# Designs tried in a protein design run: designed miniproteins, single chains, continued (2). Part 96

Each design is a single chain, and the fold is of that chain. pLDDT is the mean over its residues in the fold that is shown.

## One batch from the design tools (miniprotein)

Design m7545
Fold by ESMFold2-Fast:
Structure m7545 (fold): chain A 92 residues (1-92)
Amino acid sequence: SEKDQLLAQLQALRDEIQAILDEINALKAQYGLSTSELVRYLTVGGSLTLIETVIKNGKAGKLSVDGLKQAVKEAQLDLEYAKEVLEEIKAR
């Protein structure tokens, strides 16, 4: 179904954001983070928690197709932000 395809897209986006967060966690453990970097790291983690909540509610049939489409768009923006955060931490 269209809902199953959208849920699969959300799961893939969640997994990509998790991989970036894991890489930031490794850098945090090795070098530490500045206050600005820590705030951005926490923002990425918060976005991941929200996506996981959307996936759970979507699997439970609580979300419309339009709601899932919006969640995919938001998760794509969250992924772009996570990539920017990682690149800025790596650039120092």
Scores: mean pLDDT 90

Design m7546
Fold by ESMFold2-Fast:
Structure m7546 (fold): chain A 55 residues (1-55)
Amino acid sequence: MTLEITVEVDSLSPEAIIAAAEAARREAERKGADSALLTLVTPDGKSHTFLLPVP
C-alpha cells in the first residue's frame, strides 16, 4: 500500500526535502504502508513528487 502525503514548503531546500521525506516515511511506517508518495508544493505553485520506499 502507498501512502499519499502532500506538504507545503517555503522553499525547495535540501533540508526541507529531507525533513519532509523522513516525516512521510515515518507516517507511512505508522500506517503500515510499503511506500510513501510525497508531493512537495512550493509557494510559486510548482509541485515535486517523490516515491519513497518504506523498509
Scores: mean pLDDT 79

Design m7547
Fold by ESMFold2-Fast:
Structure m7547 (fold): chain A 93 residues (1-93)
Amino acid sequence: KEEAISYLKKAIDYFEKAANAETPEEARDNLLKGLYYLQKALSKAPEEAIPDLEKAITAAENGVLAAMRGDLETAKNYAKEAIDYLKKALEKV
């Protein structure tokens, strides 16, 4: 439980950095770091949190793809969507 919360908070921090990025490269790098911690959280999370974590992963992955295309605004919007799902997941952990 405590490990999952720690990883989720790290993922949120990186996605917040992605949501405030000034370049597509900065958004991509922070989304990838957030995804790394989100995968760690997924392995430690209770069953009830899994659907929201999976939605956050999908949003963050779409954000990475947008950033790779140079679409900073879309990447930032997906980072915000991932944060919203992670906050819902935290309520279930």
Scores: mean pLDDT 87

Design m7548
Fold by ESMFold2-Fast:
Structure m7548 (fold): chain A 92 residues (1-92)
Amino acid sequence: MEEKKEELIKEELEELEKRGLLTEETEKLVREAAEYHAKALEAKAAGNDEEALAYLEKALELAVELLGLIDPARTEEARAAAEALLAKLRAA
């Protein structure tokens, strides 16, 4: 899982570099979002749904912040979608 996380981070960073959007700030957000997403998957696998949801919420917050730096026109739409997804998951 750790190995898979590093490969995904590398792929995202390469995409940002190709688009001229790789900065210290965007790299930090990619790495932090990937870390919380990995923690959410581990918590879900362990049966800790509440903890998994908390980590997913943090990962989505970081992903929306990253989107705000690379595509600010989509930030509000992405934030609304993330909030709707979290509300649906909480209701399940």
Scores: mean pLDDT 79

Design m7549
Fold by ESMFold2-Fast:
Structure m7549 (fold): chain A 101 residues (1-101)
Amino acid sequence: AGDIVALKDVRVKIYDKNGNLVAEAELPDITAANAQEVFDKLSQYLADLAKKLGLKEAIAEVEFTAITSDGGETRYRATAKITQNEDGSYTVEYTDVEPVP
């Protein structure tokens, strides 16, 4: 399979530290040269959402279609843990990345 170069139909549910759904969002399509840059851009969108919502800790459920450089398409669901650092920046950690219909 080719490298992931785009994410499309990106849908996000943001939960607070108590497990309450606080926001739903659709993100713009993400394109980059490689998978690391694609996920760096996704992480920046998630951090920006947590910051706008005033959350120091959040869990995001992200659903997206990953597109590879060889034209493969796969729908994924992933969990992202979002944590504010002492300097006010955010760390985003991905878990439970699973293909879904």
Scores: mean pLDDT 86

Design m7550
Fold by ESMFold2-Fast:
Structure m7550 (fold): chain A 69 residues (1-69)
Amino acid sequence: ADYRAAIAAARARGESVGLGGGFYKGMTPEELYERSLRILDEAGASEEAKQQLLDGINGIHGEKLELPP
């Protein structure tokens, strides 16, 4: 649930800048990922869920981010 919400917010911001305003506010992919990862970590999300978030952010910006160690 949490990773999907974060991905949905990121995609909404990336595809509809004028309508985007949820979780993603024109942050860099790294900033968005770090913030979302914090929320997912606090929620006890799995590594797979964290990877899904990363994939969502990469889909918006066309960039590949690495999971932090």
Scores: mean pLDDT 54

Design m7551
Fold by ESMFold2-Fast:
Structure m7551 (fold): chain A 58 residues (1-58)
Amino acid sequence: DPKLQAAGIRVLELALEHAKEKGNEEAAKLFEEALRAQKEGNWEKANELYRKGLEALE
């Protein structure tokens, strides 16, 4: 679904922006990799990297 893919990309873009604003380089790298995986259609990898990025923010 193109709308769900666009929503997923937007969530990752906001997460990346937030990580950069906080200066959390580890979380930012994980969200950048998740965004790349999402754009490549590798949703399993994107979801795994997104979860790791959230853990790095904790």
Scores: mean pLDDT 81

Design m7552
Fold by ESMFold2-Fast:
Structure m7552 (fold): chain A 96 residues (1-96)
Amino acid sequence: MHKIKFDKEEAEELVKKTLEKLREELKPEFEKLAKEAIENEDLARLLAIILRYSTLSALKEFVEEYKRGTIDESVTEEQIRAWEALLRSEEESLAS
């Protein structure tokens, strides 16, 4: 098993790359939480934050593209509403 050493510069580069891909509304809270994880040298928390916000951002983009009619209509409006409710719940959980 390789011992993973915390590299602050590498962690900051990962945060920068993630910020470039995130939706604008998610960036402030993500940057705050990622900075705290880097200052605490908590790689596991940093990776969890990156994964959670990246997933949330991608799902929001998918829902908006579906509403524009730019992707397959195989998803129902009820599924879209369920995903929007899930996204809202996750945002509230992350802000707490």
Scores: mean pLDDT 70

Design m7553
Fold by ESMFold2-Fast:
Structure m7553 (fold): chain A 95 residues (1-95)
Amino acid sequence: SSLDEAYKLTDEGNKKFYQGKYEEAIELYRKAHELAPPGSSERGTALYNLGLALYKQGKGEEAARYYREAAEDFRAAGNDLSARFAEGMAEGAEL
């Protein structure tokens, strides 16, 4: 399924992220985002991780936009706690 493929790409992106390969991680997270359904926790997770990788590259304003988009998907999925956390990360990334 597209969800299973999104999970696999997110996991591969996480491996690149922990190796400090942020550009490669970003590409994998973008692919995961494209495959995950809008309003899913899976899309929210891919967008949140994309934001985190961008933040690690000093792209705070861009990271904040993806954190807010992740919050929308988490909220639509019924995960209000993850949505609030992502919103807080967006505010921090703009400082």
Scores: mean pLDDT 90

Design m7554
Fold by ESMFold2-Fast:
Structure m7554 (fold): chain A 56 residues (1-56)
Amino acid sequence: SKEEEDLGFRYGAAAATYALSGDDAGAEAAIQKARESGSPLAEEEARRGYEQALAA
């Protein structure tokens, strides 16, 4: 759903920000929060956003 996609995007952006700041634990926690708080689809969207940000 759009809500799951929006949640995934937000956690993905947070994970990317943590990773770029050198906080790998924070990045991992953000992706995990997407899975536990939203849905498996939100977790996948969060992971995608994280990977895309690191590839830029």
Scores: mean pLDDT 75

Design m7556
Fold by ESMFold2-Fast:
Structure m7556 (fold): chain A 57 residues (1-57)
Amino acid sequence: SREELEEQLKRAEEELEEAKKLLEESKDSSVEVQIGLKLRVIGAELDVELLKKKLEE
């Protein structure tokens, strides 16, 4: 339903904010950890974009 998609979008946006914060706080972490967090941010950005696109239809 549309309401379920809106709730999923809110959670996806929250995950994106958390992933970005974690990446900013990870500057003392290994390169592998930083790359993993960058990929997590990219994945969260794609999830938000996909959900926004679904809500437009």
Scores: mean pLDDT 84

Design m7558
Fold by ESMFold2-Fast:
Structure m7558 (fold): chain A 60 residues (1-60)
Amino acid sequence: DIEKDPNNAQAWLEKGKEALKEGKYDEAIRYYGNAIKLDPTNKEAWKLLVEAHEKKLAAL
């Protein structure tokens, strides 16, 4: 189960990027949150989480 493995934080980032591309902002935020939960030192994950929130606000 990759969701509990810190080495798979990148897989969650990938899922988040796909969701963001599809306009599924809530899903993207959830996936980026999972990546951060597994590896809180991943600066890219934090940046992408902020971007997903910004995209969601812009879509309102």
Scores: mean pLDDT 78

Design m7559
Fold by ESMFold2-Fast:
Structure m7559 (fold): chain A 106 residues (1-106)
Amino acid sequence: MEEEILKAVEEAIDYADRLAREQRVGESRIFLTGGRRGEGVTIMAFARLDPEEPLVVAEVVFSTDGREELAEKIAELLKSKGYEVKLERAPGRYTVTGRKRVPLPP
């Protein structure tokens, strides 16, 4: 299952990059949602307009229950793909948010 999760995150990154390059703001896709209580995983990718700058933001959100080491691996994967990463820890839940800014054409 870990290899399937990593593959789903790579597919989510490719999708988010594509949405940003094509300026397809407002589209989103869930690549994985499931798992048992305490081991749940959700992967979502989308692109949005930056509210302060003429940029499209490619965004990948990974959430997991009780799998901190996996969240850290996903954070490093996102960083390796040029994403700025925020890892948030809450009781029983870890959320990794990767963002990549893509300039709008003139």
Scores: mean pLDDT 78

Design m7561
Fold by ESMFold2-Fast:
Structure m7561 (fold): chain A 67 residues (1-67)
Amino acid sequence: LEKEIEELQKKALELGEEAMRKGDSDKYKLANEALQKAIKGRQALKAGDVKKAKEYAEEAKKLIEKL
C-alpha cells in the first residue's frame, strides 16, 4: 500500500508537470486532484487508518486513469 501510494503520487506529479508544460489546464486540474488524494492516502496510512488510505489510493488511481 505505501509503495502503491508513492507510485500514484509520483505519477500524478509527472502528469501535472506535463500538463502545465503543454498549457492543458483541464489535465493539470485532474493531475493535481490525484496528487492531493495520494497525499491524503499517505497521511491516513501514517495515522494507521489503512481503510481510508486504500480508499484515497483508489480515488487517486481513478483520476490518473482519466489522464
Scores: mean pLDDT 79

Design m7562
Fold by ESMFold2-Fast:
Structure m7562 (fold): chain A 57 residues (1-57)
Amino acid sequence: SALDAEERRIDARLAERQARIRREAEEQGWSDNRLRLMLEATEGVARILRHVTRRSL
């Protein structure tokens, strides 16, 4: 369904964003705590996007 397709796209974009954040953390020497907070924030955004998508369809 359109909903399932959009949720898969949200998950794929989340994975790409988290991979980029991990690379940046390694290159910039971020603390483990900062990395964890940034990854959790991106997961939170993905949760909101899924909720909005379900409401919109």
Scores: mean pLDDT 82

Design m7563
Fold by ESMFold2-Fast:
Structure m7563 (fold): chain A 88 residues (1-88)
Amino acid sequence: MEAERLLEEAREALAAGDYESAFRLASEAARLGEGRLRVEALMLAAVAALKLGDYKSALEYALKAEDLALELKDYDAIKALREALEAA
């Protein structure tokens, strides 16, 4: 599945410290993905943007992730997002 593949590649890029590629891949995964996968992709894009020092993009993607997680009633994802941003 295309969105799932892109999200996996984004995670690999983030782990390698390639924050630019991580942001690009996660943003594409968020565009193509739905539900929980889209939430995870939006969260990863927010974290990658924070690592790049792009606070505007980080806030935008974090808010989109939180809004979607709230709509899905995925409170575990909201908690994970907050913890990821605090750790970034």
Scores: mean pLDDT 84

Design m7564
Fold by ESMFold2-Fast:
Structure m7564 (fold): chain A 71 residues (1-71)
Amino acid sequence: SEAELQALKQQLLQLAMEILKETSDVPYGIGTVLRVIGTILDLENSDLSIQEQIQRLQERLAQLQQEKASL
């Protein structure tokens, strides 16, 4: 659903901001936030269905959760 899509975008941005706060590598933290913004914008400008966008955001969320756990 559109609501699920928007919630996933917010979760990704929040997680990226948490990484920026917790990391001692400031360039990495900033880069993570910028990459997440780029991913969201690319999906919004794509011809992908809402369900395909949800799947890609879920995959990125899982990856970002692993990156945060490695801090």
Scores: mean pLDDT 87

Design m7565
Fold by ESMFold2-Fast:
Structure m7565 (fold): chain A 96 residues (1-96)
Amino acid sequence: MFLPISREEAVRLAEAAIEAVKKALDYYKNQGNKSEAARYITAAGILATALVLMDPRLEPVAELIKKAIQAIMDGNFEEAEKYLEEAEKRVEELRA
């Protein structure tokens, strides 16, 4: 890849993207704050796109983040939580 990063940097970026989606889910589902949720969704989408460009090992994580974003937008919060859990498991696999 043209933007070489360390495994530790890849993990930190993936965790930042997952955290942004978790914030979006909390604002939308628990607080009804769609405007703030949209801000975090936008940030997570940008980060997910960057992850694919930076390291191909992050492509499965980026795909799960994009699926979680779509689930939130569709109001399917249970599905979003499942995609986030899978993304977290993929990030832990990168630490091994």
Scores: mean pLDDT 81

Design m7566
Fold by ESMFold2-Fast:
Structure m7566 (fold): chain A 71 residues (1-71)
Amino acid sequence: EKGIEEIEKKVEEAKKLIEEALKNKDKELAEKALELAKEVLEAGILAKDPEYIEKGKELVKLAEEALKKIE
């Protein structure tokens, strides 16, 4: 399904951006990760898929924590 493939890609991209942001202390990467995480959460809510809603929430928290650590 088109929507699921897109959500899956965004989950993977967000995870990579969070890791790179923390490693390099790059605020722009952390902000991009947060935007992708929000898109995953919104897509999960619209699809009424609890797995992607939970995943999106986790990614949002991780991206926010990354931003806080980077300042």
Scores: mean pLDDT 81

Design m7567
Fold by ESMFold2-Fast:
Structure m7567 (fold): chain A 85 residues (1-85)
Amino acid sequence: MEEDKKIVEEIIKVLEEALKSPELSEEEKELLKKAVIVLKAMLENDEDFEVFSNSEVFKRLKESLKKKTVVEQAKSILKVLKENS
């Protein structure tokens, strides 16, 4: 659980860093802001977090962190969240 929470915190940091990039469209930035809110809410509730950390969505999000740039990581994360919403 603590290790998984650390991964989600890294995902949030990637999304927040990507928001500073001029490479992202305004639409992509709006989606990133929404993703940050949702992920932060998940960290605040241990029961919701346990369900999330056992999901295929979380596994795919971990794979997104293997991309080379923060922008590529953020775009991959958005695609995973959009596909599984």
Scores: mean pLDDT 80

Design m7568
Fold by ESMFold2-Fast:
Structure m7568 (fold): chain A 82 residues (1-82)
Amino acid sequence: MMKDEKAKRALMAEIEATLLLMGLVIARRYEEDPERKAELERAIEEVARLLNEAQRLFEEGKYEEAEKLAREAAELARRALA
């Protein structure tokens, strides 16, 4: 039960971060301001990096650490979209 609950929370956090990452990619595609476009590009790279690390930790069974990184990725994406 406990491992299943932690895995579910980690997976849900990764899904949320992935959807926000898609939002950043779309925002970058339609951004015309070069400075803002560069900011979005850097945010995409950092969010993708955190999400890749979260996925690696999930595969290792480190669900709490995976959830934490996925949540950090989601927060970074939300700040970049604001």
Scores: mean pLDDT 86

Design m7569
Fold by ESMFold2-Fast:
Structure m7569 (fold): chain A 56 residues (1-56)
Amino acid sequence: MEEVREALERLQEELARAQEEGKLTKELLEPLYRGKKISKEEAIKILEEGIERLKK
């Protein structure tokens, strides 16, 4: 779970930056809003994809 936690922290930092730039959409926030338990692999994939999108 450490990888998921680190990815979450990275995503939150990138989200704060994207929010400042006005790039946030519902789709980008969806994984954070769900609050449901998903598989570790799915969680990591979603977070990494989110980071990739926000990073560029």
Scores: mean pLDDT 59

Design m7570
Fold by ESMFold2-Fast:
Structure m7570 (fold): chain A 57 residues (1-57)
Amino acid sequence: DEIDKEAEEIGEKMKKELTLDEVNEIVAEAVEELHKKGLKNSDEAKKEMIEIIKKKL
């Protein structure tokens, strides 16, 4: 699955470049932004989450 591959790559990048606290902050911000968008579909939510995290890196 292309989305799962993208998520795995971003996860590895975050592990290399960020501390756990920094990862938690980026994820928390991305989750808040995702909630504001009101996405209900899991796949759409994953895609949007990946894009939000990419923009913060």
Scores: mean pLDDT 74

Design m7571
Fold by ESMFold2-Fast:
Structure m7571 (fold): chain A 80 residues (1-80)
Amino acid sequence: KEAILEEYLKLYNDVNVTKDQAIEEVAKKFNVSVEEVKEIVKEYLKQNEKAVKAQIQYLLESGNVKKAEELEEELNEAKH
């Protein structure tokens, strides 16, 4: 699970990679379903809210405003 999350976060930090592309790439690499990757990401966001907020701050400081907004929305969705 940790390896899947690390790869997803690494890909998502690249400005040229969309959320859907990152999920598909990770699913292929680890030979799991797209749905399984989405569930793992949601569970991570819910359990690690403080770390996710730090990641959002990093993206804002790096000029990745759109990805920061997307990640914040994902965090809010994962909590419900």
Scores: mean pLDDT 75

Design m7572
Fold by ESMFold2-Fast:
Structure m7572 (fold): chain A 101 residues (1-101)
Amino acid sequence: AKKIIIVGSSEDPEARERARLTAENYRAAGYEAELVEVDEGEEGIKKASEAIKENYETNGLSTAMANMAGLSPEMAEKAAKELLEQQHEEIVAAIQAKEEA
């Protein structure tokens, strides 16, 4: 079965409920869905960012977008920024490696 990680904000009850329903929907569709509750602090944002990235790498864009329903708008923006920064570092590292080769 395909695995998916659904993150829900511990500080936004409506977002957390959407995350719970999203996890149940994915389980009904045959996924092994894990629901992870995250705070809106720095560590929670990192965990949300990592879960979105893992879902994207394993299942593609549609499953990564599922996490947006489980996060507050502010937390979703912070998680997206962290993902963009990680991608920028990977691109820069790849360019540097090519120039040194």
Scores: mean pLDDT 71

Design m7574
Fold by ESMFold2-Fast:
Structure m7574 (fold): chain A 55 residues (1-55)
Amino acid sequence: ELSEFERLVRGIVEAMRAGDTDRVIRLVREYFEKFPDVTPHELAVAVRRELAREA
């Protein structure tokens, strides 16, 4: 089962691939609301890793 963290990161990457800017903004806001102790840098690293995994 995917963690909530992994689910949101995957959703952000999918929205980025689709060019859906509104969906990206919504998911990023949801991410910071659910993980308030996570830095923007940590989100950027997770998104970069997921993009590399999908190739």
Scores: mean pLDDT 76

Design m7575
Fold by ESMFold2-Fast:
Structure m7575 (fold): chain A 65 residues (1-65)
Amino acid sequence: SMEEYIDEAVDRLAEELGLTPEQKAALRDAFREMAKKMGPLTKEEIDEFVERLKRAAERARALRA
């Protein structure tokens, strides 16, 4: 289901970025707010946002290495 997909994406992002439980909850809330404004989110839209956040985190990590 879409809810399961969002939950799994948030979990993977939280692990990748080292998010706190509070930050993880805020991220989930952000997806809900987007769905309210734009209509139901598609898997493609979720994947695009996740990928963009991962790329930003990888760039920040590379600068530290």
Scores: mean pLDDT 72

Design m7576
Fold by ESMFold2-Fast:
Structure m7576 (fold): chain A 65 residues (1-65)
Amino acid sequence: MAEERRRLAEELFEAAKELGAKEIRVEGDTIYVTLNETTVTKETAAKILAVAAGIELGKSVKVLK
């Protein structure tokens, strides 16, 4: 179960990087996502995917610019 959630989170992180996340870091209970300069739509999609990955891992997500 935990391994399956971790795998899904990794896939979600990869999708977020394709859409606009430049860097994704996990530190303790927080996931930090740094966004590339891109369209608002891609930024929103990347944030949604990062939050979904955070939910799978039970962690908070913070977006950096």
Scores: mean pLDDT 74

Design m7577
Fold by ESMFold2-Fast:
Structure m7577 (fold): chain A 55 residues (1-55)
Amino acid sequence: MSPEELEERIALLEEARARIEELRDQGKIHPSAADRLLADIDAAIARLREELAAS
């Protein structure tokens, strides 16, 4: 994956993360479901950032 593609995917995941936090704060999503999604997103962002650093 190109550095540009990695940065784009990271940006999209950061937007998704912010949206999930917003929905959790509004009570529109189950807390356990939100926590799991946030953990999955954080893991994906960390992995992509590691790949970007290696580029």
Scores: mean pLDDT 84

Design m7578
Fold by ESMFold2-Fast:
Structure m7578 (fold): chain A 66 residues (1-66)
Amino acid sequence: SEVEELVKEAEKLGLSPEEAQRLAVLAATRGYSEELNALRKEAEKLGLSREEIAKALGVKGRELLA
């Protein structure tokens, strides 16, 4: 599911399990799942590496949790 994928990606980016779970719930509840997916697709379109995309998503996730 999208929520499970968001949790796993956030954990890989250095978020704690609690932060990853909160981000996934926030994304699902507020519609940020689509925003995060759109950001990822645009970064892929620009030729950014998987690592660069992951870092960008991690920064965005931390901003949403702050």
Scores: mean pLDDT 63

Design m7579
Fold by ESMFold2-Fast:
Structure m7579 (fold): chain A 88 residues (1-88)
Amino acid sequence: MKTLKVKGYITFADGTKAYFEGELEVPEELKVGDKIRGRGKLTVNGKTYDVEFEGEIVKVEGNKLHFKGKLTLADGTVVDVEGTLYIL
């Protein structure tokens, strides 16, 4: 496992896009199907939230990762998300 600093966008099931900055725990080699875990700050509609997510890599394009997973909000709400993250 390694920790990467990432920035990108998370898309909710309703189509809402939110900006994400944080850290991503990944395997040493990144492959489609690998499980990932992230934590950081999510900004949506001018508000910033501390969030965690768990997901699976669906595509790798250079320093760009696409994933699908579940995001947990501070109140314990779990929502389905997709994301595109850039490795810094």
Scores: mean pLDDT 82

Design m7580
Fold by ESMFold2-Fast:
Formats: sequence, structure tokens, C-alpha cells
Structure m7580 (fold): chain A 67 residues (1-67)
Amino acid sequence: AEEQRRENLRRAADILDELAKYYEKQGKFEQAAKFYRRASDLYRQAGDTVRAEEAENKAKELEEKAK
């Protein structure tokens, strides 16, 4: 049961990560950072700490660019 939930969280995180990349390519760094942060949270809930950290670092990088 929990494994299916974890899989669903990973798929949701992947969708948000792709959406973040879309906004990043459009130069919408603030929007992209928000989606990367949401993806990071879902990756952590899914137990994928590596992808969570990657998404969080990307969000921080883009927040800096948005200033």
C-alpha cells in the first residue's frame, strides 16, 4: 500500500519537475523555482532524497536569478 503511494508521489514530483523545467526555459525563474520546491517536497515524501536535494538546489539557484 505505502509503496504504491510512494510511486504516485514520485510520478507527481516528476511532473512538477518537468513543469519547472518548462518555466525555466521560458525565463520564468520565479515560477520555475516554485515548482522545483514543490517537486523537492514530493520527492522527500517519496523517499527520494537525491532528487529532492537536486530540485531544492535548482530552486535556490533560480530564486537568486529572479532577483
Scores: mean pLDDT 86

Design m7581
Fold by ESMFold2-Fast:
Structure m7581 (fold): chain A 77 residues (1-77)
Amino acid sequence: SLKDIADGYVKLGDELLKQGYYEAAVNSYIHAGELYYQAGDLEGAKEAYKKAIEAASKNKSLADRVIPGLEASIKLL
């Protein structure tokens, strides 16, 4: 299911974040959020985007570039 694929992207993001690949982790979490949204899992989408914000916060340039859009996406959920 789309939700199972989204869960896979969260796990990938968690592993990338653990290894210090912050931008790759953000991208994996965003993919998960989009898939949760398509599946109608609004809470799953919100939590995935929050994980993306947490990963982005590890790098100032990355955070400045992606966090405003992620916060806007969460407000629409």
Scores: mean pLDDT 91

